Designed miniproteins, single chains, continued (2). Designs and how they scored, part 10

Each design is a single chain, and the fold is of that chain. pLDDT is the mean over its residues in the fold that is shown.

## One batch from the design tools (miniprotein)

Design m4336
Fold by ESMFold2-Fast:
Structure m4336 (fold): chain A 63 residues (1-63)
Amino acid sequence: SEEREEAIRYMAETLLKVGEIIDIVLKNKPNASIEEISKALEPAFRLLNEGKWDEALKEAEKI
């Protein structure tokens, strides 16, 4: 179904964006623990879930 294929495409796009956010944080905080990174990413992931990609990137850069 079209709905199923659109959902799969959206998931793939979201995973790519999540990877970009994580990469930014890892570059800025190379010595941070997994728990610290996870908590710091929460605001960026909230914005990503709202479809606010540019704002999510800016939040990741602040970490």
Scores: mean pLDDT 77

Design m4337
Fold by ESMFold2-Fast:
Structure m4337 (fold): chain A 96 residues (1-96)
Amino acid sequence: REFELEELIALAAMIKAIVKIAARNGKISEEVAEQVVAKIDAAIEAIRAGDLEGAAEHLREAAEILREEAKRTNDESTLGLAEALERLAERLRELA
């Protein structure tokens, strides 16, 4: 279980890094990236506190923000990030 939670934290941190890179390259707006990063950071903190339901909700909110940005920019890679966060939220709910 500890190993699985650390894997989920690592995956969330990796998605956060990709979001920051996408913002630097102009694929995602800075405002959207800041909101998504804040939600991912809240999710990681919730996982560490044992609040897997809260973590799943933060990741779902981040995914919704990215899905709207993907629709605005018509960028399939941004949509892929939203879908990755949605899958991560589902895994957290299964563990809760």
Scores: mean pLDDT 86

Design m4338
Fold by ESMFold2-Fast:
Structure m4338 (fold): chain A 60 residues (1-60)
Amino acid sequence: MSEKEKLIEEALKITKEIADLLKMSEEQKEELLESVREVAEEDPERTLELAKLVLEKIKE
């Protein structure tokens, strides 16, 4: 797996955790993951940073 793919997978993992914390349905979760994957393919580092920020705020 490339460096870029590792960043994308990490962002998706965090997004999945966010969706679980928000109690999203499986369908909503899949749609969110698809959307985040598209954005992460464009800018994986920024997407990962934003996902981490959102997760931190939700856990507060």
Scores: mean pLDDT 82

Design m4339
Fold by ESMFold2-Fast:
Structure m4339 (fold): chain A 72 residues (1-72)
Amino acid sequence: DETAANAALVRLARLLVETIDNPSDEKIEELLKAAQEAGIKLSKEEVRNIVSLPLDEALQKLVEKFLAARAA
């Protein structure tokens, strides 16, 4: 359902903001789990790259990955 998918994306965005504010391996692992629940295949290295971006670019990357996963 699109509503459930949107809820998963909101959860990912929230965790991304938290990880950028306080980066840690624990937060990266939480973000990976949330991405898997949203159907997004991300590696730990990809997550590290995304959280190294400015917030706007990091959010855009997550949205792109989310939309690509839904299109596949």
Scores: mean pLDDT 78

Design m4340
Fold by ESMFold2-Fast:
Structure m4340 (fold): chain A 66 residues (1-66)
Amino acid sequence: MTVVELIVKLTGLPEELARKIAETVLSQFGITDLSLPASELPDEVREALALAMGIDKQAIDELIAE
């Protein structure tokens, strides 16, 4: 599962908006590859994504574990 797919599943946002969120957050950590598996994201990046989406990091971790 990619980061964009993760955001779509957690938020229900259209793919184009999910991609923009992914690019904005991941670029802060020097990550430019949006095809990166969400399971490979460091904890700090997962926390930043959770904050940007207004959700708990636990929701991200649980969806990645599926």
Scores: mean pLDDT 81

Design m4341
Fold by ESMFold2-Fast:
Formats: sequence, structure tokens, C-alpha cells
Structure m4341 (fold): chain A 79 residues (1-79)
Amino acid sequence: SRVEELAKKLEELLKKGAPEEEIERVRRELAREIARENPELSEEEVLEQLEKVVEAYKLQNSPLSDEEKLELTEEYRKK
């Protein structure tokens, strides 16, 4: 579904630390698509919930744990 595609794209942007403007654009598109599929919800309500999800993701730290970052750095050095 379009919602699934946009959700995956948003997660990918968050993981790679994309510019806030790009994250905001995809978040707005996702909110619009969710509201379209769920007409009982306003776009504003969905957008507010997605903002909370994005903030929760940021509060959970970097897309990679410190251990995962260290492992990737070591693997990169071995190349």
C-alpha cells in the first residue's frame, strides 16, 4: 500500500539522518495518505501522532546503537 511505502521511506530517512525538510515532507505525505484511508481521522491528528513517533525514534538514540556503530567501523577498517 501507499501508506506502507511511505512508512518505509520515512524509517529509511530517519535511519540515514536525512535533512529535516525531507523528513517533514515524507511525514506530511504519510499523514495525508493515512487520513485518506481513515476518513474518521483529520490530517492534523495523524500528523501530530507521526510527530510523536518521529520524536520517540530520535529519543531512542541514533538509528544504530553504539555497539552497532563500533561493529560497522571495525568492519569498514578491515576492508
Scores: mean pLDDT 68

Design m4342
Fold by ESMFold2-Fast:
Structure m4342 (fold): chain A 63 residues (1-63)
Amino acid sequence: MAPQIAVAVEDYTAGGPDELDLKKGDRVLVLEELNERWVRARNLNTGKEGIVPKSYLEIVETL
């Protein structure tokens, strides 16, 4: 999959060590889709990487 830029549509608090914290408006690089509900992403504001629900992201650019 080509990497995509997405924006967090609302705050997400990580529930585990593999999950990524998001603040509404954060830009993330979507690295891969893990399944129908989860993606691996890097938060471009914090530099951290983890998994997040796809429903918390709006794709704004495909690279």
Scores: mean pLDDT 80

Design m4343
Fold by ESMFold2-Fast:
Structure m4343 (fold): chain A 56 residues (1-56)
Amino acid sequence: RVDELLDKVLTNGFDPEALKELLKLGYSQREIAEKLGLSQTTVSAAIKQIKEEEEK
């Protein structure tokens, strides 16, 4: 569930797949950053990398 996805992002060093699933569930980068205790810049950078990989 969401709590497990948040923990997976933290434990796996910003797992892109878990972060992408959180976005699909309707979480904003701000909410993800607040729940993980991260800066919005860090979360935003990870989201950007996910989108770039999906374009391939």
Scores: mean pLDDT 70

Design m4344
Fold by ESMFold2-Fast:
Structure m4344 (fold): chain A 101 residues (1-101)
Amino acid sequence: MEERARKLIEETSRIGNETVKLLEEQGHTEIAIEVDARNSFMVVMAYLLLKLKDYELALRVAEEALKYLEKALEAAKAGDPEKALELAEEGHRKVLELVKE
């Protein structure tokens, strides 16, 4: 569980960083900042859960985050920065729903 959660968190961070870099390279600096903030929240939340030894929830948060961040990266690659932000916002909302108990 711990090793699987850690690897998934690392992959989530990598995909999020790639999305932000691509948006910045496309000149969408403001959207890149907004996407980065949401990505950082999701990654930090998963990492904190991992440190609290809640491996099951850490894994679920990372899986949900990765799902939306992969979609956001594809939207950015397609030249749709607004859709990339919407997907990052949806991922953030879903992660918040998982942890807000």
Scores: mean pLDDT 87

Design m4345
Fold by ESMFold2-Fast:
Structure m4345 (fold): chain A 60 residues (1-60)
Amino acid sequence: MLSKEEILEQFKETLESYKDLSKEEKREFVKLLIEIAKEKNIPEEVIEEIRKIAEEFIAS
C-alpha cells in the first residue's frame, strides 16, 4: 500500500495534469477524486489533506 506521502504526491501530480480546467470543471473533478478515495477506504486524515489540496487547486 502507498504511504500517506506517496498518495498525496500522486494526487498533486494528477491535479497538475488537469490545471487547465475551468473552476467548475476542477470542482467536479475533485469531487470525483474524493469519492473514489472514500470508496477505496483511504484514511480520514489523508482525505482531509486531499480536501485541503483540492480546495487550493480549485481556487487557482
Scores: mean pLDDT 78

Design m4346
Fold by ESMFold2-Fast:
Structure m4346 (fold): chain A 70 residues (1-70)
Amino acid sequence: LSFANTGLTSLPELPEDTKFIDASNNQLTSLPKLPENLQRIDASNNQLTGLPELPENLKELDVTDNQLTS
């Protein structure tokens, strides 16, 4: 499921069966609750300051070039 470079400030509600998301190159400041079956997410090049609880089946997470703090 791809939302890359669409100017989004928030993601829509994601289907529970979603296994991968490309949300890169947007204006996201936060991510919604992630689908339980999510395996991969690319949220690089956004304005994220934090992350939600990550699903147990998540294998790949890309949050490079965000505003995440220690």
Scores: mean pLDDT 81

Design m4347
Fold by ESMFold2-Fast:
Structure m4347 (fold): chain A 102 residues (1-102)
Amino acid sequence: ATVTPEDEEVLRAALAGLLVGIATALENRELVERARGAPEMSLEEQKELLRRLVEEALRKGLLSEEEARRFLERIERARTLEELFRVALELKRAIVARLREA
């Protein structure tokens, strides 16, 4: 798909919202503050932030080792904001599902 500048701005805002939501669900204030800056971040900086969210979810027992490994592999391979958005959305779903089981 051809991404316009306006579409990229919408994706950046949507991804930032997901990252803030994930960090909030993880109860990590430092990651919430970092995620609020996501619209101004490069793809590489957003990938690094999402990697930290996966690591935090693993530390809190909200992901298995295998789930965390698969998310980290997908983050590393992501070349677009849309691909990274899809990974963040699936991460949020996994965390929410685990929290509902507790």
Scores: mean pLDDT 83

Design m4348
Fold by ESMFold2-Fast:
Structure m4348 (fold): chain A 67 residues (1-67)
Amino acid sequence: LEELARRIVEIATEALRAAPEVNDDAFKQAVTKAANELLKQGATPEEVSRAVRLALPEIRAAADALR
């Protein structure tokens, strides 16, 4: 679970850095991209949901810092 959360933070933060503008839409797209990537790698929807919940505070902090 913590390992999945770390991967979500990594993928989402990378997506945010690549975004032209860091706003709420970019944040939602970054989180969605990370979740979809883990689902493609074989994670279950339940595992991804839990990992996203753990990752959200760190992704929000990264988005705020990049703003």
Scores: mean pLDDT 79

Design m4349
Fold by ESMFold2-Fast:
Structure m4349 (fold): chain A 62 residues (1-62)
Amino acid sequence: SVDELIDTLLNSPDPFDRAEAAFQLGQIGDPRAIEALRKAAENDPDPLVQVLARESLKRIEE
């Protein structure tokens, strides 16, 4: 579910799981993910997760 992916993106200790959640949220395109993707794009400690969250955010907003 979108809510489960949002939880994974913000709370998973594994950067691989966070990256996958960011990508899947972008593919789904649900606007409920916008705030979580914005937070991850700005604040995630992994630069790949930041990039994927930013790209997914653009995909939903465009």
Scores: mean pLDDT 86

Design m4350
Fold by ESMFold2-Fast:
Structure m4350 (fold): chain A 87 residues (1-87)
Amino acid sequence: MATEGAGGTAPAEGGTAYGAVSGSGGVVTSASGALVYEDGTIEAGSGGRAELAAAGVSTTVPTDAAGAAAFARALAEAAAAGLLPAS
Protein backbone atom coordinates (compact mmCIF):
# COMPACT_ATOMS: atom_id res chain seq x y z
CA MET A 1 0.00 0.00 0.00
CA ALA A 2 1.18 3.51 -0.76
CA THR A 3 0.10 6.86 0.62
CA GLU A 4 1.02 10.04 -1.24
CA GLY A 5 0.37 13.67 -0.47
CA ALA A 6 -2.17 15.04 -2.90
CA GLY A 7 -2.52 18.57 -4.19
CA GLY A 8 -5.13 20.92 -2.78
CA THR A 9 -8.67 19.61 -3.11
CA ALA A 10 -10.59 22.57 -1.67
CA PRO A 11 -12.79 24.40 -4.20
CA ALA A 12 -11.21 27.64 -5.36
CA GLU A 13 -13.17 30.77 -4.50
CA GLY A 14 -13.59 33.51 -7.08
CA GLY A 15 -14.48 31.12 -9.86
CA THR A 16 -16.93 32.45 -12.41
CA ALA A 17 -20.42 31.07 -11.89
CA TYR A 18 -21.04 28.93 -14.96
CA GLY A 19 -24.68 28.46 -14.14
CA ALA A 20 -26.80 27.23 -11.29
CA VAL A 21 -26.78 23.49 -10.76
CA SER A 22 -30.26 22.04 -10.57
CA GLY A 23 -30.37 21.27 -6.87
CA SER A 24 -33.60 21.34 -4.93
CA GLY A 25 -34.76 18.52 -2.73
CA GLY A 26 -31.30 17.01 -2.51
CA VAL A 27 -30.34 16.36 -6.13
CA VAL A 28 -27.34 18.06 -7.71
CA THR A 29 -27.02 17.47 -11.45
CA SER A 30 -23.69 17.75 -13.23
CA ALA A 31 -23.75 19.19 -16.74
CA SER A 32 -22.28 15.98 -18.17
CA GLY A 33 -24.77 13.55 -16.69
CA ALA A 34 -23.50 12.86 -13.20
CA LEU A 35 -26.34 12.92 -10.70
CA VAL A 36 -25.38 13.47 -7.08
CA TYR A 37 -28.04 13.09 -4.43
CA GLU A 38 -27.90 14.85 -1.08
CA ASP A 39 -27.57 11.49 0.68
CA GLY A 40 -24.27 11.02 -1.17
CA THR A 41 -25.50 8.62 -3.85
CA ILE A 42 -23.67 9.20 -7.12
CA GLU A 43 -25.16 8.11 -10.42
CA ALA A 44 -22.55 8.88 -13.05
CA GLY A 45 -22.78 8.26 -16.76
CA SER A 46 -19.89 7.22 -18.97
CA GLY A 47 -17.86 10.34 -18.14
CA GLY A 48 -19.58 11.85 -15.13
CA ARG A 49 -17.40 10.35 -12.41
CA ALA A 50 -14.22 11.31 -14.24
CA GLU A 51 -15.53 14.86 -14.64
CA LEU A 52 -16.19 15.11 -10.91
CA ALA A 53 -12.64 13.91 -10.22
CA ALA A 54 -11.21 16.40 -12.75
CA ALA A 55 -13.07 19.22 -10.97
CA GLY A 56 -11.38 18.20 -7.71
CA VAL A 57 -14.47 16.60 -6.24
CA SER A 58 -13.82 13.42 -4.28
CA THR A 59 -15.18 10.35 -6.00
CA THR A 60 -15.31 8.55 -2.65
CA VAL A 61 -18.84 8.59 -1.30
CA PRO A 62 -19.02 9.47 2.42
CA THR A 63 -20.15 6.67 4.70
CA ASP A 64 -21.87 8.93 7.25
CA ALA A 65 -25.06 10.93 6.77
CA ALA A 66 -23.30 14.11 7.92
CA GLY A 67 -20.54 13.49 5.39
CA ALA A 68 -23.09 12.86 2.65
CA ALA A 69 -24.77 16.21 3.35
CA ALA A 70 -21.41 18.00 3.36
CA PHE A 71 -20.46 16.23 0.11
CA ALA A 72 -23.66 17.31 -1.63
CA ARG A 73 -23.16 20.89 -0.43
CA ALA A 74 -19.55 20.93 -1.64
CA LEU A 75 -20.69 19.73 -5.09
CA ALA A 76 -23.38 22.42 -5.28
CA GLU A 77 -20.86 25.10 -4.26
CA ALA A 78 -18.30 23.84 -6.79
CA ALA A 79 -20.91 23.87 -9.56
CA ALA A 80 -22.10 27.37 -8.61
CA ALA A 81 -18.47 28.58 -8.68
CA GLY A 82 -17.98 27.10 -12.16
CA LEU A 83 -15.54 24.42 -11.02
CA LEU A 84 -17.47 21.50 -12.54
CA PRO A 85 -16.99 20.83 -16.27
CA ALA A 86 -19.89 21.90 -18.47
CA SER A 87 -21.02 20.17 -21.62
Scores: mean pLDDT 45

Design m4351
Fold by ESMFold2-Fast:
Structure m4351 (fold): chain A 115 residues (1-115)
Amino acid sequence: SLSLEEALKKAIEILEELLKTKDEKKRKELAKELEKILLSIKDREERNELAKGLEENRTPELDFHFNLYSESDSASRYAAAELSFIGNVLDLRLRIEKGDDKLVKALLEVLKKLL
């Protein structure tokens, strides 16, 4: 698994490449790699830190809601947090594949602030 810092650095590189490419096939490959990198953050507190950073820096283009992982680790709370995190990352990938460059720019700015 990747630390949050390692995942942010790799995600920033991919987002910068996404803004430079006009090739649809390359865009889809980069979007899938971004999904893989973000989902490689396995630590619950680091996932919460990313989620909080995204919500604190919300824009009209970057409007995600997260259920945070809790210390109590109830099965229903864990499932809600997992579904929220994975679902938002999947939504992000699909929007990027469809050509949402405003989302790519907004996400790049936020991830640079979190480093």
Scores: mean pLDDT 88

Design m4352
Fold by ESMFold2-Fast:
Structure m4352 (fold): chain A 61 residues (1-61)
Amino acid sequence: SAAEREALLAELRRLAEELRRRGMDRQADGVITAVELAETHDLSVEYIRWVLEEARRILEE
């Protein structure tokens, strides 16, 4: 759904900001690039969820 998609993209933007606060600028840039690609090319919710899972794994390390 559009609402689910918007919520996931907002969560990715929040995680990118958290990565930047931790000094992980390259990882934060990667997440922002994924958000931009998802918005520009209408990438699937499954792709967005995968990026979100990867970002969460990095933060847990």
Scores: mean pLDDT 84

Design m4353
Fold by ESMFold2-Fast:
Structure m4353 (fold): chain A 58 residues (1-58)
Amino acid sequence: AMEEEVRELAEELAKKSPVVTAASDSFVEALIKEGWSREQAEAIRRRTAELSVASIPV
């Protein structure tokens, strides 16, 4: 359940703010302020970065 939610959120974030936002330390801190745990925030960041690369192959 949590992993599916993280995956879906990562897809949305990858479309709106790709690699740059996902690589930012402030991205993780912003998610934690929204109520996500550090583990979840880091998971979202990693998935967002991965999905961004899949959308824009570098």
Scores: mean pLDDT 63

Design m4354
Fold by ESMFold2-Fast:
Structure m4354 (fold): chain A 60 residues (1-60)
Amino acid sequence: SPELKQQILEKTKEMLRLMGDAVDGLLANRDDPEKQAEIEERYKREVARLREEIAKLEAE
């Protein structure tokens, strides 16, 4: 449905925003391995959630 396509598109856009934020954070903290690990862990967790939400929408 058009509504499902729109929801998938918005979640995909959110993943792109999260990637940009993570890249900026890693670059700002390149000499801080602990901070980089925190940023990477948060990014992976948030992207995994969005991917699961997209997969559920696609399965309908």
Scores: mean pLDDT 85

Design m4355
Fold by ESMFold2-Fast:
Structure m4355 (fold): chain A 99 residues (1-99)
Amino acid sequence: PKVVSDEEAEKMIQDAIDMLRGLAGLPRFELSPYEQKSLEFLARVLELAGDEKGAEALRKLREDGDPRYAAEAAERLEEAYEKDSEKLKEALNKELLES
């Protein structure tokens, strides 16, 4: 079942990519509790979409605050969206429903 519309899901994905690209431009940092929860949410979305390496990059970013993992995660999220946007939107809605 859809928790958010396709337009809302697309906005959430784009906002996530923009956040990750912003983090990639920073030196090593401490993540806020909100950012930590957002990264785990995104990791679960990528895991459900079949990108285990993308999920791992997001979890390492959450753990280490290393901007290199933010860059990798952004690229993987963009690739997942370009290759199969429907699958990524379905994974996002499933995680929202289960969270």
Scores: mean pLDDT 81

Design m4356
Fold by ESMFold2-Fast:
Structure m4356 (fold): chain A 58 residues (1-58)
Amino acid sequence: MDQRRIGLRQLRLGDDYWRRGDGQTAARYYRLAALHFERAGDLVSAQRARQRARQALG
């Protein structure tokens, strides 16, 4: 399973919901993206996704 590709897709979904004003749904997708990036070994993208999740909630 291509974890990095799935993470990128979840990240884009998070960005879409954030633009629509749904920060709670955006945060959920950003957290899912972070988990998939961690599983892919892409710790930099995982950290960035977690940061976006925090921004979406705050």
Scores: mean pLDDT 85

Design m4357
Fold by ESMFold2-Fast:
Structure m4357 (fold): chain A 48 residues (1-48)
Amino acid sequence: MEELKKALDIIEKKMLSPFERRDAYVKAEKAIKEGAKTVSEILEKLGI
């Protein structure tokens, strides 16, 4: 799950609002459970 950690780091740096970060974290974890394997795929699922 190294890709999840990288995606979360990018989200933290780009997201201004703590509400947006929390929503993005939940969506990132869901994306991985649905088969996303790369940072790019995770961020695409989030619309980032």
Scores: mean pLDDT 73

Design m4358
Fold by ESMFold2-Fast:
Structure m4358 (fold): chain A 78 residues (1-78)
Amino acid sequence: MEARRLAEEALRLARRAVEALLAGRLDEAARLNEEAVRKLGEAVKKALEAGDEELAKEMMEAAAEVGREGAARLAAAA
């Protein structure tokens, strides 16, 4: 299932972007985040085109969770 694979790749890239940002590697963090957003968008689009609204919702919820984790780590590092 391509949609789920793309979403998993996107979430891994998003987590790597947070780690790069915490390490002060701003250019790498920006690149990884941009790639993550592109892959997540494609994954959600494919899920919706397949009529799998529940999968699309799961992907968005997982992305929000990764975002909250990243924001909390960045706030703790500030």
Scores: mean pLDDT 82

Design m4359
Fold by ESMFold2-Fast:
Structure m4359 (fold): chain A 57 residues (1-57)
Amino acid sequence: DPVRERIVEEAKRLGLSPEDIERLLAAYDQLRAAHPDMSDEEIYRAMLTALRALAER
């Protein structure tokens, strides 16, 4: 899953904990299930917003 891999790599690059990465991936799975018609780009942008919120100090 290219989008999932990109999310994990970006989260690691920003120094997110394994726990936060697991939470982010759970949100990704839920978003995909709730919105199967969303494009990969739309899903990634939504997840990037969540990732940035988790990375904020």
Scores: mean pLDDT 80

Design m4360
Fold by ESMFold2-Fast:
Structure m4360 (fold): chain A 62 residues (1-62)
Amino acid sequence: FEVGDIVRAVKDYEATHEGELSLKVGDLLRVLRVADDDWVVAENLATGEVGLVPKSYLEKVE
């Protein structure tokens, strides 16, 4: 993933640590920053919430 990518949650995720964002299947997010190999900072486009989300729970939108 790259900064500016629009991604979709493919699985529900419950935030386990501060700074993480919970996901529901079908949520659309914009990648704001690539944090490491497994995590990105993203904004949920429906709610405006920003946080760390696991890359493995996301797919890039065409």
Scores: mean pLDDT 81

Design m4361
Fold by ESMFold2-Fast:
Structure m4361 (fold): chain A 65 residues (1-65)
Amino acid sequence: SAYDLLLEARNRYAALLPVAPPEARPYLAAAQEHLDLAGLAPDEATMRRHAELALEHLDRAEALL
């Protein structure tokens, strides 16, 4: 579900935040913006799109570990 994707993205963001290098900061900022938009989404499809975009940015941040 969209909610499960949002929960996954939130958990990955929280795990990465304390360990990510400075180069990952723009990806974490983009992920946070999409997480906020997912939480405010007017429908499940919009929530899913923003959660997926957050996960994409988190994947880019993880690649820099």
Scores: mean pLDDT 89

Design m4362
Fold by ESMFold2-Fast:
Structure m4362 (fold): chain A 74 residues (1-74)
Amino acid sequence: MTVARLVASETEVLELLFAPSIEEAKEYASTLDIVSLSVPSLDELKNGDWFVARITGEGPLEGKLAHIYVFLLE
C-alpha cells in the first residue's frame, strides 16, 4: 500500500491512496481521524471514493485536513 501526498494549501493536503485491495484501504482509513466520507459508512468505501482525515502525527502538516482518494492497484 502506498500513499502519495501533495500539499494543496496551508490548511489542506491532497493524498492518493494506492491499495492492493479495498479491504486494505478500509483498514488504513480506520486508523485515521476521519472527519468526512464520500460514502455513508467506511464499509461502503470502494475504488475512486474519497475521505477527509485530520493529520495527527508530529510534523509540519499536523492539524491539516488530508483529502484522500482511493485507487486500487488490481
Scores: mean pLDDT 75

Design m4363
Fold by ESMFold2-Fast:
Structure m4363 (fold): chain A 73 residues (1-73)
Amino acid sequence: AAVERLEEAIKNLDKEGVRQALAELGVSPELADRLVDLVTEENKEQILKVLVEPLRQGVAPEDAARAALSLLG
């Protein structure tokens, strides 16, 4: 599923994979681009917690993306 691809892309710092998975989930290009820029070795564990875990719990992708950006800065 797209959430599993997103998780693996974040773990691998694969920014292209993150962008593609977010697009497949229906996240807007504006939010997806901002999230992709935050995918770093330093941020990856926090992104998994604040973005991927809510998506696994059934939070709407756009809402999960907005919340993650608010928490990450």
Scores: mean pLDDT 85

Design m4364
Fold by ESMFold2-Fast:
Structure m4364 (fold): chain A 68 residues (1-68)
Amino acid sequence: GLADAQRGAAEAARAARAGDAAGASSMGYNKFLSATTPEQKEAALKAAEAGARGDAEEAARWGEISFR
């Protein structure tokens, strides 16, 4: 919805600083759905949750862990 688009735009703005925040937040949700190891699944879930509440920097941090 529009609220998701606004959050995406805000996360994209922060991603300009971090270089991956918006991508990490959206990747976290997709990674959670496809994750096979417990640590990847937990990290992806935390990234998706942070992205869902608009915390782009925390989403990026957990997103990086989910790529291990």
Scores: mean pLDDT 57

Design m4365
Fold by ESMFold2-Fast:
Structure m4365 (fold): chain A 77 residues (1-77)
Amino acid sequence: SLEEARKHLEEGDKAFKAGDYETAAKHYQRAADLLPEDSLERARAYFNLALAYEKLGDTEKAEEWRQKAIEALRKTG
């Protein structure tokens, strides 16, 4: 549900702020999966996921999620 997605965004943000980037990535991924494909919130979840992977040093995954964020944002307008 949308409420469940927002819970995962909140938990992801908490983990990210705590420096737990692996946990943050898992929550952002789950949030993105639960959000509509053409939504601004899904694009934001993808951008946060890219940031989490950048912090983990996984530049390849970070770029992959950044491209997905851009594509999602394109679909919103």
Scores: mean pLDDT 86

Design m4366
Fold by ESMFold2-Fast:
Structure m4366 (fold): chain A 63 residues (1-63)
Amino acid sequence: GAWNNLGNALSSLGRHDEAAEAYKEALRIDPSDTEAANGLARALASLGREAEHQTVLTELLAK
């Protein structure tokens, strides 16, 4: 759909935060959209959110 196309375009430009929002809108319209779900996961990974959370936990456990 149009939101997936927008998400793909924004991701290609390195605008992963905006891409994630576009994929979220695609999923809001069609929750079974696997392309949007995969796009969102990829965009969030590119933003380092999972890696950032893991780094914070590792630093806290080092104390």
Scores: mean pLDDT 74

Design m4368
Fold by ESMFold2-Fast:
Structure m4368 (fold): chain A 79 residues (1-79)
Amino acid sequence: MKEKEEAKERMLRLLGEAQAAVAAALAAGRLSEEEAEEAGRRAQELAERAKEALEKGDVEEAVRLAEEAARVLREAAAA
């Protein structure tokens, strides 16, 4: 049980930091709204799969998918 809670907190932190990076890039004019929406959509699909994995008790897969979602957002923010 505690491992799932810790994984959930880690996933939320990773996604929150990545989303903040996208918001900062948008504000700086380094990223278009269309690019942000596309990256957000891809990240959302991965985040939903991460949630499903966590519900099934696959903590490692859930964290991996959340890290991949955060990576998609960070790559968009860095472009």
Scores: mean pLDDT 80

Design m4369
Fold by ESMFold2-Fast:
Structure m4369 (fold): chain A 55 residues (1-55)
Amino acid sequence: DDAVAQAIFDRFLSTLTDPALKAEARARAAAARTRDELLDAMNEIGVRETKLKLS
């Protein structure tokens, strides 16, 4: 399960284009103590990446 979550995160990280968002995503993943914290970080960073692409 953790391996699947890590694979999903690694895939997500590879889709990010902004180096600042990549660094923030890595830092938040390293600080995450639970799967939910990791998912929350991915959702927040993903929304910000989408806004950058749309603006």
Scores: mean pLDDT 78

Design m4370
Fold by ESMFold2-Fast:
Structure m4370 (fold): chain A 67 residues (1-67)
Amino acid sequence: LREYIRQRAAEHGLSFSDAALDKLVALAETLPDMAHVDTVVELVIGHARDRGRTEVTEADVEAVVGR
């Protein structure tokens, strides 16, 4: 799962911080299927990308899923 999330970010030219990756993996393990995981991962990557960053941070994960 960690490697999968990193690969998805790399496809968009981004990397994950360790804190962001840990948080997203923990959330992903609570989701019912891989389609939900893909949706959340894409939203988090998009959040960082839309702000011109090359790294997904814990704040990006919180903005999408922390509410």
Scores: mean pLDDT 78

Design m4371
Fold by ESMFold2-Fast:
Structure m4371 (fold): chain A 87 residues (1-87)
Amino acid sequence: LVRKAAVLLTAAGIASIGSSVSKDEEVRRQDAELAVELAREAARLAQESGDPDMQQQVADGLRRLSSQPSIPADLRAELQALADQVA
């Protein structure tokens, strides 16, 4: 369902912003990990949908998240792998 995947990607984007603005390093890491979890669920819903348009939109969203410098490199690599898996 496009709406669920879009909501999860939006939430992942917001969590990613939290990771960049928090002064507490532990909170930054937790926000980045939350962004990855939300992105993973969006990728799963896109794959289960069988809708190529939704899969492409979610893959594009995941690639944008994987380019965010506020997300640690290990988690960015995971987001890129999810994008490649969905597309």
Scores: mean pLDDT 73

Design m4372
Fold by ESMFold2-Fast:
Structure m4372 (fold): chain A 56 residues (1-56)
Amino acid sequence: MPEVDLTGLSKGEGLRAIAEVLPLTPEQRRELERLLEAGDLDGAARVLVPYGAASL
């Protein structure tokens, strides 16, 4: 996608919103936040996989 930054930000916000409703440990929340700040959306999604959040 030519506008990766916009799509990346929207997806990051979606993953963050999902994380808000999941019973994540403080360590998982910090890892997710770090991955989102680094733009690693696949890594961030993988943190949520055990909670049924990904078929990516």
Scores: mean pLDDT 66

Design m4373
Fold by ESMFold2-Fast:
Structure m4373 (fold): chain A 64 residues (1-64)
Amino acid sequence: MDIILAIAEHIQSLLTEESIENVKEALISAGASEEEAEKIVDALKNGDVETAAKLIEEVLKKKE
């Protein structure tokens, strides 16, 4: 599960106003709903990387 946390930390470090829309689109393309993508982006904006990682993991498991 450390790999998903590392991905979330990396995305958070790259997060800018322009990249927020790109990250949201990438999450939707990966199988997230709009609501799930918004929750992940909001968690990343607040620095809550652990919550963002858990939400990303749930999205990926849902696709299996």
Scores: mean pLDDT 74

Design m4374
Fold by ESMFold2-Fast:
Structure m4374 (fold): chain A 58 residues (1-58)
Amino acid sequence: SREERLRVVEEALQLLRKHAATDPAGVEAQMQALLDAYRDDPEVRELVERGLKELRAA
């Protein structure tokens, strides 16, 4: 379901954020892959784009 997809993506983003200090380039690549995988889901796009902005601002 949509709720299940959002939950899975949110969990993936939480895991990626834990690795952002150690491997920022790898985290950015994984977030970009999530955008590509969920390109037609605006809610997922918003979550991932927010994470990318946070990563790039750090």
Scores: mean pLDDT 80

